# Designed miniproteins, single chains, continued (5): the designs that were tried, part 73

Each design is a single chain, and the fold is of that chain. pLDDT is the mean over its residues in the fold that is shown.

## One batch from the design tools (miniprotein)

Design m18525
Fold by ESMFold2-Fast:
Structure m18525 (fold): chain A 68 residues (1-68)
Amino acid sequence: KVEEVKERLRKALGELRDASAQAATPQERIAANEKYAPEIVKIAKELMDLGYTPEEIGRIVQELVDEL
């Protein structure tokens, strides 16, 4: 199950990165973050429910972002 949660997180982070890269103004970047942030937060809470600490979740996010 944890690998499925990580894959959902990778997808959400990729979508946020793509939307942010396409944004031309600060307002568009804020809108992209507001659109995808709730899903990312939801996935992070699922990881915490699986026993991951906020620090470990931060490391997972950084690893996934580095792959994008």
Scores: mean pLDDT 76

Design m18526
Fold by ESMFold2-Fast:
Structure m18526 (fold): chain A 90 residues (1-90)
Amino acid sequence: SSEELVEKAKELVLKAIEYLRQKKYEEAIKLLTKALELLLQLEELSEEAKKLLEVIVESLEELIKRAREAGVPEEVIKELEEKVEKLLAK
């Protein structure tokens, strides 16, 4: 089950990257939030899950800046930030 959660999270991250290429920031952020929700269901973060989180965290500041400039609702942005913070505390 943990392996399935990580693979589903990875698929959502890859789809989010494609939406980011299209400048569909709200759709991308919603998919990233779903990926993080799946990773939060893990009792322990595997090395693969940690790498996915690292990729998200490394891009987070620039993503949030562009999302705000594009008019993405603050509610959507804050949900992403909250899920990242919860995973980093794990």
Scores: mean pLDDT 84

Design m18527
Fold by ESMFold2-Fast:
Structure m18527 (fold): chain A 95 residues (1-95)
Amino acid sequence: EKEKKIKEYIDGAVKALEGLRKALEQGFPEAQEVIDRLKEAAETLKKDPKKGYELAIQATEEAVRKASEHDPELARIVRAYQEAVEALLKKALEL
C-alpha cells in the first residue's frame, strides 16, 4: 500500500523532470551539462529514490539558476517544474 503510493509520487516526479529537461532542450540547448544531470536524476530516482532525490534537487536548482540568467520566461517554466518535482519527492520520502 505505502510502496504503491511512493511509486506513484516518484513516477510523477520523473515525469516532471522529463518536462523540465524538454523545456531546457527547447529553450536553452547549450545547457547540456544541466540537461545531462536531469537525465541522471530521473534514472537514479527509478533505481534509488533517496539518492535520486538529492540529484533531482541539485539538478533542478542548477537548471533554475542557468535559466534565470538566460531567459526569464524559461526560468518561470523551469521553476514551476522544480516546485512540482520537490513537492512530489517530499511526499514520497515522508511516507
Scores: mean pLDDT 85

Design m18528
Fold by ESMFold2-Fast:
Structure m18528 (fold): chain A 88 residues (1-88)
Amino acid sequence: HMREQRIERLRADPAAYEEELARAKKKISQNPFDKEALEDYILVLAAHPERIDEARKLREFAKKLGIELSPETQALLDREIARLEAER
């Protein structure tokens, strides 16, 4: 769906990826407790295999802060993790 299409698009364009990463990081730095900003940042990190561990750490951090990520965001992150593990 919409978020999965965004991940594939970001993976296909490294320049667009770096721009989106900077935007998402800026947004979360302005409000670290904003659930939508945190979910956006996690999804951007999950788009690239090299940053999947950062996405995992942010999900754990959100849980410790009492921020409930949407089931959709959790499912998408789990899918990207499974995809990376299957390639190994």
Scores: mean pLDDT 75

Design m18529
Fold by ESMFold2-Fast:
Structure m18529 (fold): chain A 106 residues (1-106)
Amino acid sequence: SMKELLREAAKAYVKAALLTAKLTKEEPIDVVVDELKRVFTAKGLLTEEEIEKIREEVLSIPEEELKKELEEELEKFLKLLAEVRGASEEEIKHGEERRKEIVEEI
């Protein structure tokens, strides 16, 4: 069950990252896909084929639906991440806010 939760969280993260890339158009989706493949295959959580399927799903989503899909996928990711860590959603949100402050200072 733990490995299944980690894999579902990884899928949600990958989909959110690709939705963000498509919405912002700041980075080519192929560059983001290559980075995600490198990270998640090294972790043994996702295959390149699974990441390619998520890319195809994201590419098929109409522009007007991207923001809604991103909001839903981020919410799913946060809930799965909280469950994996056995932490409350409040603890996860507090940790993310703190990390964002540190990163913005760099």
Scores: mean pLDDT 79

Design m18530
Fold by ESMFold2-Fast:
Structure m18530 (fold): chain A 66 residues (1-66)
Amino acid sequence: DEELLEKLVEEAAAFLSSVLPGRHSAAEIRAVAREVVESLPEEFRRYAPKREFYQEVVRRGLELLA
């Protein structure tokens, strides 16, 4: 579902922006958020609780941003 994917990318980007030190551009954060969300299993994207979703977004996002 394209609409669900875009909504999750926006949520992930907003959350990463709130956690990161602010040295990354909005475009870079959004690109990383998209890569993270797309790397998650489809079942996880559909059914994971919000807390676990945000934990995986931070863990994988910080790895990608080095």
Scores: mean pLDDT 77

Design m18531
Fold by ESMFold2-Fast:
Structure m18531 (fold): chain A 82 residues (1-82)
Amino acid sequence: DAARAEVRAQVRAFLAAAENPDEAQELVGRPGEDGAERGAAARALAEELRRAGAPELEIDLAEALADVGGEGAAVQAVLASY
């Protein structure tokens, strides 16, 4: 639950920080110390969102983050596609 909330908060923060390149770079510039854990949390979040009938965009973002395992550069590439 806490890890899922953190992943959602990171997605939201990244989208907000797209207005601020320094913050976006900070999110990207940390190669995943815990990328595997963030990927697992994002996958769990995607499944929970699907069961709750959340908007498809949120489910798609969570699934994409799970696939990239929370790697900063890969996360940026995924979010840039949306």
Scores: mean pLDDT 54

Design m18532
Fold by ESMFold2-Fast:
Structure m18532 (fold): chain A 65 residues (1-65)
Amino acid sequence: SRELLERAMTAAVSGVPLSRRQLDALVEAGLLTPEEAEELARDPTPERLARVAERLRAAGYQPAA
């Protein structure tokens, strides 16, 4: 859902690892491949989290308030 993706953006910009539910929502939305989601689940580096935030921003999502 959009709300899950906005929560994922908040986590990503805050440097917080994404939950499995958020990763699955990003894959369903076409913002991550399954391979990228597994990469983030195993090793949520600042660089990888920043990439997620950039893709969400480009797709028109805002951080959850």
Scores: mean pLDDT 82

Design m18533
Fold by ESMFold2-Fast:
Structure m18533 (fold): chain A 80 residues (1-80)
Amino acid sequence: SAQDLIDQARSLLSRALILTSKIKDEIKRREFLERLEQIERLIREAEEALRKGDVEKAKELAQQAIRQAHELIGEIDKFL
């Protein structure tokens, strides 16, 4: 469901935020925090779309957030 995708995206965002907090490089940490803010915006847009009854848009936005969160987690892992 769209809600399941949104919940998955939020779980990944939470994980990425925790991992980012462990990065000692201040420049890289800031870059990753900016990307986390972009992912959070996608999740909020997905939640808003779902509230308005646009289930398909909510799914697309949540899937985009999931993809970006997975990519970011992979990049963060190189700095831990």
Scores: mean pLDDT 89

Design m18534
Fold by ESMFold2-Fast:
Structure m18534 (fold): chain A 66 residues (1-66)
Amino acid sequence: MVTVRIRVAPEHVDGVVRLIESLGGRVLSRTPTEIVADVPESTTTGELKVALDGLGGSYEVLGPAG
């Protein structure tokens, strides 16, 4: 697990939260434009990356989860 900071348009935040949970991740905090979550490392180069690229979003790896 790694902790990531995700930035997306407010209309996509709920969709990204559901995606994170479906991938076995855990949302730690959310604002109207930003999500901080623990996700499996493989998702940052896989499903999460593909989804965020499609939504015009971005993410930053903050470090190991915990």
Scores: mean pLDDT 81

Design m18535
Fold by ESMFold2-Fast:
Structure m18535 (fold): chain A 65 residues (1-65)
Amino acid sequence: ADVEALVDEFDVTGDGKINTAQLAEVARALGLDLKAVYEEAKKLDKDGDGFYTKEQAVAALEAVR
């Protein structure tokens, strides 16, 4: 599956960002460990606001695969 395309699918606002709940749904679709994905995403979210850019989300998901 194209991880980038899945992230785009769950970006309901189309602003290039997804929240933690949307990231969890992409991780489930890919069969990945949600805790591991959250830890990788947290390392990239310097502001700690619970929103991730497409690049951050893809990087976190690929780090767990």
Scores: mean pLDDT 74

Design m18536
Fold by ESMFold2-Fast:
Structure m18536 (fold): chain A 78 residues (1-78)
Amino acid sequence: AEAAARAAARAAFDEIMKKMGELVKNGYSKEEADKVIEEARKAFEDFAAANPGQRDGYLAAADGVEGYIRQKAEEVLK
């Protein structure tokens, strides 16, 4: 069910965004950011494995989360 897979991926993305917000509020921590990136990548890789027809989309979402967190870290350091 593509709709159910998208709903699960959206929920995972929302949780990642909440954790990112906490990183900003509590001060950026490389260790905590790396952990969030690892959790996100694992979750989307699991979605890709369970949904082969949407594999490229989920892997792109994992790359997007990593890029977003890295970009925000650079903004905080400036």
Scores: mean pLDDT 71

Design m18537
Fold by ESMFold2-Fast:
Structure m18537 (fold): chain A 80 residues (1-80)
Amino acid sequence: DYSQISMDYINRGYQLIQQGRYDDGISYMQQGMVYAIRSGDKSTIQQVVDILRQSQRMTRDNPDAQQQIQRLIDRAQTYL
């Protein structure tokens, strides 16, 4: 189930972002986004975008991390 796999990656990525592990967190979130897109489920893609936006707000101290998360948001949004 691609939606479940997506959410497992996204939730782990979010936890890593909360711990200040931005590179690892973004890597997990990128995988979660890929599985959300593969699921074809717009509800899952929207949920991923919402969590990415929340994660971006948590990385205000790191412009590079903010830009990387924005690229993931932009890609996911093309499927909505």
Scores: mean pLDDT 91

Design m18538
Fold by ESMFold2-Fast:
Structure m18538 (fold): chain A 70 residues (1-70)
Amino acid sequence: MKEEIRELQLRLMELSRKVRNLTDPEKKQKLIKVIKELSKAINEARETGDPEVLERAKKLFEEAEKVLNS
């Protein structure tokens, strides 16, 4: 669990860096919303240790990657 949370935090930082460099305002706005939800999910997973919250965070990363690569 602790290592998984650390990996999610690192992925969030990398995603935030990629989003910061985007020139498409529509795409950037969509990804900012996903980043906010990811931050909430990662924080909740860290506080509760709930595997379902951890899986939710992973799904949000998949959604973000899909938008980023569209």
Scores: mean pLDDT 80

Design m18539
Fold by ESMFold2-Fast:
Structure m18539 (fold): chain A 104 residues (1-104)
Amino acid sequence: ATATATLNVTATGLKDGYEVIVTVTATATSAPGSNVTVTMNVTTTGDGTTQNGSGSSSSEVGSAVGIARGKPGKTVNVTATATVTSTSAITKIELSVKIHYAKA
């Protein structure tokens, strides 16, 4: 089985030399006795960088993390897409977002 979940986030880095960091975590659950693979693809428009992630599991739960960064004072539009494959039925996909600021 295969399923996707997509999230869009707009974030702006602070002018005082703080970058914005957007972390998106996808957690997928499939039917008991199955194995799940999660891939996170993160893209940005604007002045930012991205890091894709993947995770696989020998159990019915798997996760992947993607990260986007925006420069101080710059706005980034982030699209995070989780693609989930399982040897059986996918029962749940959860996306969580953490936005924080770090001195650049």
Scores: mean pLDDT 76

Design m18540
Fold by ESMFold2-Fast:
Structure m18540 (fold): chain A 86 residues (1-86)
Amino acid sequence: SEKIAEEARKKFEEASRAVQAGDYDKATELAIEAMKLLEKADLPPSTAVGYILLAVGLAVEAEMAGKTDQAEKIRQAAIDAIRKLN
């Protein structure tokens, strides 16, 4: 699923830009969308782990900004993606 993996990557890049702009709601939405795409992409586990770590990084940035609800949503999406890898 090369196209799905590329779309997920673009959503993570957009999420990182949203964090830099202080738009944590948009970053959360994009990170969740990216995680859902990874669930469908059937990527090698090593590649999927890389994207899950990106989502965890975004959650940490949201939490440090006091955006606890957004951080929790991103963490939950990462947990859901991990469950789909097994």
Scores: mean pLDDT 81

Design m18541
Fold by ESMFold2-Fast:
Order: sequence, then C-alpha cells, then structure tokens
Structure m18541 (fold): chain A 106 residues (1-106)
Amino acid sequence: SAAIGRAARELAEEISKLPAEKAREAAIELGRRLQEAFPDDEVIQEIAKRIIDLAEKATTADEVAIGVNYYGLELSRHLEGQSPEQQEAALALIEEVKRRVLEALK
C-alpha cells in the first residue's frame, strides 16, 4: 500500500539523522520485527534479512537510510497483493520503529 511506502520513507528520513550505530540498531530492529511478524512469508523474510545484512555492513546513517527506503518500497509492492490485515500489521510495525527512532533523536 502507498501508506507502507510513505511510512518506510519517513522512517528512513529519521534514521538518517541518527549516529551511525543507532541507525544500524534501528534498521536491525525493523528487520527482526519483520521476521517475527511474518515467519511464513518468504519474500518478507528475504527483505528483512537484506535490511539486517545491509545495516550490519553500513558505515553511515545515510547508507542505512537508503537501504531502509529501498527495501521498504519492495515491502510495500509485495504487500499490495496481500490481505488488509497483513498490510496493517506491517504499517503498525514500521510506525513503532519510527516512534522509537524519534524518541532517540530527543
């Protein structure tokens, strides 16, 4: 859904403002939460793994943010074909990670 893509873009923007280590932690949390919420969705499992792998190798918050935005858009495209309940679960998860990032920026 467009809402998921927008939420991922907004999350990426906030991540770009963090110190690199905190940006990596936020992206790893996003990936782990996606793995936990969608254990039977092989596409989401692969997207989550790629987010975690990218975050662990990233040296800057901007590099993490670019990866989160890219994989967030892939997640949005995949979920457009899925149930409204799965779309709402993914949106809520991204918004919760964004909330934690905003708290870290205070």
Scores: mean pLDDT 88

Design m18542
Fold by ESMFold2-Fast:
Structure m18542 (fold): chain A 83 residues (1-83)
Amino acid sequence: MSEEELEKLAEEIAEKIISSLSPQDLEEIRTQPTLSPEVRKKLGEAYTKAVSEVVEKYKDELDMDDIGKIQQLTVEKLHQFFG
């Protein structure tokens, strides 16, 4: 898969994660230096679910290196969104 396609998938995953969290959870992630255990669990579950859904959908087109790149790009996009 091309770098452009991987970046687009990472954007889709990041949007799914952000959309799955409440406004209150998003505010905590942006403003608090340390997340509550509840918000950390929700963020981790949202990440795992979104990544798994995209990887399963494209399993015949993605190799292990592509999956690693998508995960890295997704984390970078989340950091950009949260600051």
Scores: mean pLDDT 81

Design m18543
Fold by ESMFold2-Fast:
Structure m18543 (fold): chain A 61 residues (1-61)
Amino acid sequence: DKEIEKAFKELEEAAKKIGDDGESLLGAAKDVTDYALSVSKELAAKAAKAHAERAKELVEA
């Protein structure tokens, strides 16, 4: 899914800027998105996007 891939790419870039905390956040986001994918693609896309937005807030603070 293009939307999920894009959100994860943005999250990876944000996590890289945060450092160790970002790596932990990326792992949690991946687990939540994988679980959501077992239920629906819409939930997975929403979860990935929310995590990416949160990571951006932490970087841009």
Scores: mean pLDDT 68

Design m18544
Fold by ESMFold2-Fast:
Structure m18544 (fold): chain A 57 residues (1-57)
Amino acid sequence: MELEKEIDEQIEKVREAAREGLKKMGRYTPEQEAELDARFEKLRERAKKEGRIPEVP
């Protein structure tokens, strides 16, 4: 199974959706972007270790 590819693609989608959410709320700042990046990087690592596909928030 290509779970790693699917996880990577899903993480990218969720990250983009989160960025748009922050922009709509007027909270898109460099600090928020860095925090977002760190969160999704950890989520990606966990998902790959567990072999589970993360859900869209």
Scores: mean pLDDT 72

Design m18545
Fold by ESMFold2-Fast:
Formats: C-alpha cells, sequence, structure tokens
Structure m18545 (fold): chain A 79 residues (1-79)
C-alpha cells in the first residue's frame, strides 16, 4: 500500500507536480500480484492548476511495485 502511494508521489514529483490527494478505489488480488487503483490529485505549483489522475499500481506478492500507470483524466486551471 505505502510503496504504491510512494511510487505515485515520486513519478508526479519528477514532473514537478505536488500530490495533494491519493484515494484508494479498487483492489484486485490475484495469486501472484495485487492491482491497486487510485484517484490522484496533483497541483502544478508553477500555474496553480489541479491535475486529476487515475493511477494503477501492480504489486508483486512481496509488496514491491512492478508496474505503474498514470492516466490524466482532467485539468482544472487556476483562476
Amino acid sequence: MEAAKEAIREALAAQGLEVTRIELGEVVETEDSTILEFGVVARDPATGAAHFYRAVVTLDKEGNVVDLRLELLATVPAL
């Protein structure tokens, strides 16, 4: 769980974005892996815009992150 959230924060921080919210949505457990879906809100400190992402993180049976997918759903510009 925390490894998945850390991977999301690190990936978005590499793009200069600050994660403001991470919410766990769906969990799919298989024999060999756990797939976690998160709703993520990240702020662009340069523009004040809020970016809304869907994040899908695959963990192996030991809890290590083996895949991370980020899909941009919406951007709300700052006024």
Scores: mean pLDDT 84

Design m18546
Fold by ESMFold2-Fast:
Structure m18546 (fold): chain A 73 residues (1-73)
Amino acid sequence: LDALLAELAARIEAALASLGIDATITLTPTSVSGTVHDPAALAAAEADPAALAALDAALAALRPLFEKVLAAK
């Protein structure tokens, strides 16, 4: 489970980085935390419908890994 959580966190970080957002994601079986190192880039992405659509698509691509995490829990 911890290995799957680490992999999911790394893939979320990579997806955010592809949108110009530098962030560290930490997942545990009982908690989720994230630190955005560039809040201005995050704010710009939140205001941009194209960036939000790209983020949604990136998160959807992670769904099979997320389902593995839920099944292992």
Scores: mean pLDDT 71

Design m18547
Fold by ESMFold2-Fast:
Structure m18547 (fold): chain A 108 residues (1-108)
Amino acid sequence: ITPEMAEEALENYTKGYYSAAPEKKDTYDPRKSASDVAAVITTMATLKVSGEEHLVGQVSYTWGYLTAVNGIPSDMGRQLMQQYGIEVKPGMDAREIVELAHKLAEKL
C-alpha cells in the first residue's frame, strides 16, 4: 500500500458516497469523517492481505456507496479499528492512512 493508493481509495470512496447521496456534496466530506476513513483503511488492509490491491479504487467506490445507503461499511470499519486498538482521527492525510492500513493488515 502506497500514499498514492490511499489517495485513490479516498477519492473513489468519496465518489461512491456522493453517487448515493449527491445532496451531501456541499455539507459532508467523508475524508474528514473518522468512521469513513476507518472504512477506507479496512478496505486497503483487506485487499493487501488478499493480494488484490489493484482493486482498491473499485472496492472503495462500492464501500462509499454502501455507507451512504445504510452506514454499514463505515460502522464496521470503526468497530474493527476499536477491536484492534487503532485510533482513527478526523482529517488524517494519505501517509497516516497508509501507516494505519499496514498496521491493520498485520492484525488480519
Scores: mean pLDDT 81

Design m18548
Fold by ESMFold2-Fast:
Structure m18548 (fold): chain A 59 residues (1-59)
Amino acid sequence: VSEAEMARGAAAAKAATDPAARRSALGHLAQSAGVSEETVARLLATHSPEEAGRLLLGL
């Protein structure tokens, strides 16, 4: 998984207005990074999509 792919996923999760779509995007990012969905959600709340993508790859 590339940094650009993670950043796109993070942007999609942040842009999702439908709760089901947001949960799906968070699950995809969590599985790709090998972390919990709560970790992904916290990173997205405090960082830009690009920053979150870099941090998720670094975990």
Scores: mean pLDDT 76

Design m18549
Fold by ESMFold2-Fast:
Structure m18549 (fold): chain A 80 residues (1-80)
Amino acid sequence: SEQEIKKKLLEKVNEYLEALAKAYEAIEKGAPKEEQLKKLEEAIEALKELMNEPALNKNVDPALEKQIEELKKKKEEIKK
């Protein structure tokens, strides 16, 4: 149903936002490097799951791909 499709999209959006918040919280608190990298990877994975959601308008894909690239760059900065 339309309600189930919208609910699933919102669940994926919330999963991404929660993962992103946890990643930035780990960075701000100076968590161990391994934890920061793990949380950033979890945020990237959640965003990829969101991008696979059929209800998501494909017009936003370039913006979400850019966010994946920004998160990957943050991982590389932390690995140094």
Scores: mean pLDDT 86

Design m18550
Fold by ESMFold2-Fast:
Structure m18550 (fold): chain A 82 residues (1-82)
Amino acid sequence: MHTLARVVVKDGKIESVEYFESDDLEAVIEEARREAEEANKNPSKMTFIADVTEDPEHGLTEEELKKKLEEELKKYEEEAKK
């Protein structure tokens, strides 16, 4: 069981974050990448998924989440480039 965050980023800022649980992390990530690719069609907006299951207590705050999401966003950009 994984706790995941779906994040919408616009102009480098986090517009919204939605939390949900899934046991199939790979399928959720693949769907999120497809959504991000579609959103990147509009260069100022993108979406992605981050796994926050093992976050420390403050990792689920919006501020700490932004920090983790920047790292995950960088991973998605590098993977999409490959």
Scores: mean pLDDT 60

Design m18551
Fold by ESMFold2-Fast:
Order: C-alpha cells, then sequence, then structure tokens
Structure m18551 (fold): chain A 56 residues (1-56)
C-alpha cells in the first residue's frame, strides 16, 4: 500500500533526525498527534517501524 510506505518513509526521516536520547519522547508525541488526527492504526504502526529504522 503506497500510503503505508509513505507513513514508513516519514517515520524513517523523523527517526533519522531525532537524537537517541529524545527518541521515546518524540515518538510518543508523534503517536499521540496521529491518534488525535484519526489516522488508522496501520499508518501509525508503519510510522513507528520507520522511526525505529531511522534511529539505526
Amino acid sequence: DPRLQRSYDIGYEAGKNTPKEKQEEVLQKAVDVMRQLGLPDEHIQAFVEGFHAGQE
């Protein structure tokens, strides 16, 4: 699904640009915002997976 791939890619870039010491705080804030915007769980999961990949 191209939209899930896009969510992953956005997460990857966010993870790449986030210091490891702020990883948990930034990720939690992003997830909370995505839930408030009514994004489907699959899109939130794709973002989280991308974020963790970007932290490597």
Scores: mean pLDDT 82

Design m18552
Fold by ESMFold2-Fast:
Structure m18552 (fold): chain A 110 residues (1-110)
Amino acid sequence: MELYKDLSEFLQNGKDIEGTYKKEDVLKLLEDILDTAKERNPELAELVKKLIEELKKDPKESYHIIIKREEVENNTAEEFLEKAREALEAKKLDEAISYTLAAYIKLLLS
């Protein structure tokens, strides 16, 4: 999947993520994150669970995801979780996905 490749390149080389990804690929990644987050970060797990439910109801088949290295370096995981919750409440799903993944990345790098 392109999304997993781009995430790997971000984690290894700090290359920004900016692209459009299929819903099936986004859902697969979020489900993988949910499985690992259940034991380590319950706040991330609850957010990811709600995001998966909203994506399954959304008629869009693709999402635009932006994760910038400088933004990840300059914000905390908690700040990204807050931004993701706000975006999800506002039904800004592209932003909700982007901030949720940024929070996940920040927690991996901590």
Scores: mean pLDDT 86

Design m18553
Fold by ESMFold2-Fast:
Structure m18553 (fold): chain A 95 residues (1-95)
Amino acid sequence: SLEELKKEIEEKYKEILELTKKFMELKDTNKEKALEIAKEIKEKVKELEELVRKLVELMKKENAPQSEIVEVEATEGMARILVWELDREVEKLKK
């Protein structure tokens, strides 16, 4: 259902935020573990993008308001910005 997909997206985004917090804590003390967490974050963001795509397709079929569709897409946008920031931090760690 739409509500189940919305909950899955919310939970996936929370997982991404928690992993990002762990990455930031570890990046100065355990480089190897930080890089592994960065990889996990990227994998979870791809999963989030697929869930958002499925939800948006369902919302369009049910003629959901554009404002609600934009709200869902904003979550994906925030996750993409997070990955962009993460990639910059990862590049610093590799040097």
Scores: mean pLDDT 85

Design m18554
Fold by ESMFold2-Fast:
Structure m18554 (fold): chain A 94 residues (1-94)
Amino acid sequence: GLEIAEELIEIGEELIKLGEENSSSGLIELGKRLIELGEKLKKLSEEKELSEEVLELVREGIELIKEGLEKNSPELLLEGLKKIEEGVKLAEKE
């Protein structure tokens, strides 16, 4: 749980930097959201063990974001964000 939460924060920070360099408000806002989600997931992982289903949803979301960046696909970036949000929401309910 902790390692994947830290990866989300790192990706979010990289997206903010990339968005600032390319004047992309969408990338900056996406990066900020990933940092918020990563910090929530980190706090949850310190209090309890995250389920494999939570970890799979977040991993799938990260993969989609990486693919979206490589392919310049806003649709993949949004799909990745939705998967990560679903994973964090599931973690909060468990």
Scores: mean pLDDT 85

Design m18555
Fold by ESMFold2-Fast:
Structure m18555 (fold): chain A 72 residues (1-72)
Amino acid sequence: LQQKIVQAGKRVEEKVRELGKERGLTPEEIERALALATQEVSRKLLAGEELSDEEIREIVEKSLEEAPTFRP
């Protein structure tokens, strides 16, 4: 389980930073998207779900869309 979370976390981080930069997001927005994506991926893996690369990409895309609208 821990190994699966670590591997998924690395893929999520790579994709969030790559796509966030391509979309012109600020560093703060990218970090927010990373937190959202990591939280969702960890939640699903802890619930016993298996995540494909397609599902990880979908979670990343959703997190990137959500990040610019969040105002803490």
Scores: mean pLDDT 75

Design m18556
Fold by ESMFold2-Fast:
Structure m18556 (fold): chain A 85 residues (1-85)
Amino acid sequence: TRAQLLEQIRKSYEEAIDHMERGDADGAYSALQRVADYYRQLGDDDSAERTLKMGELARKAIEEGDDLTVESLLTGLATQVAALK
């Protein structure tokens, strides 16, 4: 169960990265909401809250065309994926 949840977190982070690279604000937000839900199922509320905040920031940055913030968030998401292992 835990290993399956971590795999779903990884997959949903990768989906969020793909959506952000395409400029899909709603897709990125939805993928990060799924990551947060999986973290809550693991009992990791701190990671869930950080992920939701990243999702709000990502959606806003994409909608506003803030490419520097989008690039920074992409780097942060890649770091979170690496930290899952």
Scores: mean pLDDT 85

Design m18557
Fold by ESMFold2-Fast:
Structure m18557 (fold): chain A 61 residues (1-61)
Amino acid sequence: DIEKEVEELIERIDKGELTPDEVAAFIQRLVEEGREDAARKVLEHVAKKLGIEVDFETEIK
């Protein structure tokens, strides 16, 4: 249930319950599991919250 995991992670990020390092670790785990779409959604949400535009294709290879 990838969508539920992404939603839970985003909610925790919005509430400030996770450090940037913890968020990065979750994104790396999703990529390693072949869940690149889920990792991309989390990364886009974090980038938008920080006001940064991110090219996901250059960060995930």
Scores: mean pLDDT 70

Design m18558
Fold by ESMFold2-Fast:
Structure m18558 (fold): chain A 59 residues (1-59)
Amino acid sequence: MSKEERVQQARKAVAALIPYITDDDLRKIAKDTGLSYATVQKMADELGAQRVAEQEAAG
């Protein structure tokens, strides 16, 4: 399986759990996709920040 496919799978899993994503969820996604915990954590931070910005913009 390609690195790109693993990144896409991780992003989908993270996005589905925002805003309720936990540390255990991040570790599980990293293990399931073969990505580092740091990579999955950065994805969650990026998607979480984007979601907050969208909520603020919506008023």
Scores: mean pLDDT 74

Design m18559
Fold by ESMFold2-Fast:
Structure m18559 (fold): chain A 70 residues (1-70)
Amino acid sequence: MDAARAAARAEAEELLARAREELKKVGDYLLKVKDGTPEQHKEAEKLAKEAERRLKETQERVAALLAEAA
């Protein structure tokens, strides 16, 4: 059980790190286009919503993995 829990946590951390990295890249893009056109802001907002949705789905998957390993 301990080994399965450790493996599940490692996978969970990797999935969350990847999702957060994507969200950070979108945030960096938003900072670059803060003085840009309204169309650039619209594209950045769309990317932010997609990254947020993916993070939420990743969090739900992580919760399921940890529950299965418990």
Scores: mean pLDDT 77

Design m18560
Fold by ESMFold2-Fast:
Structure m18560 (fold): chain A 88 residues (1-88)
Amino acid sequence: SEEIKKLMEETVERVREAVRRGDLEEAKKIAYEGGYKLGKLGASEDDVHRTASRIAQAALEAGASVEEAREIAVAFVNGWYEGKKEAE
C-alpha cells in the first residue's frame, strides 16, 4: 500500500538524520516506532526485510559503525514483531 511505502521511506530517512546528528538512541527509537507502525499496518515479511536492509545501509552511510547499524535494524524488526502481535 502507499501508506506502508511512505512509512518505510520516512523511517529510513529519519534514521539517517538521527545517525547524522550522532543520536544513536533516537535512531533506535525511530526504527522501533517505524517497525511497530508497519506491523500494525500489516507490512509483509518482504517489506520488513527490505526496509531493515535499507535502514542498516542508511545508518552506515550516515557514519554509524557496523555494530550500531545492526542494532538499529534489529530495533526496527523488533518493533515490527510487537506491532504485528497487537494488530487486530
Scores: mean pLDDT 89

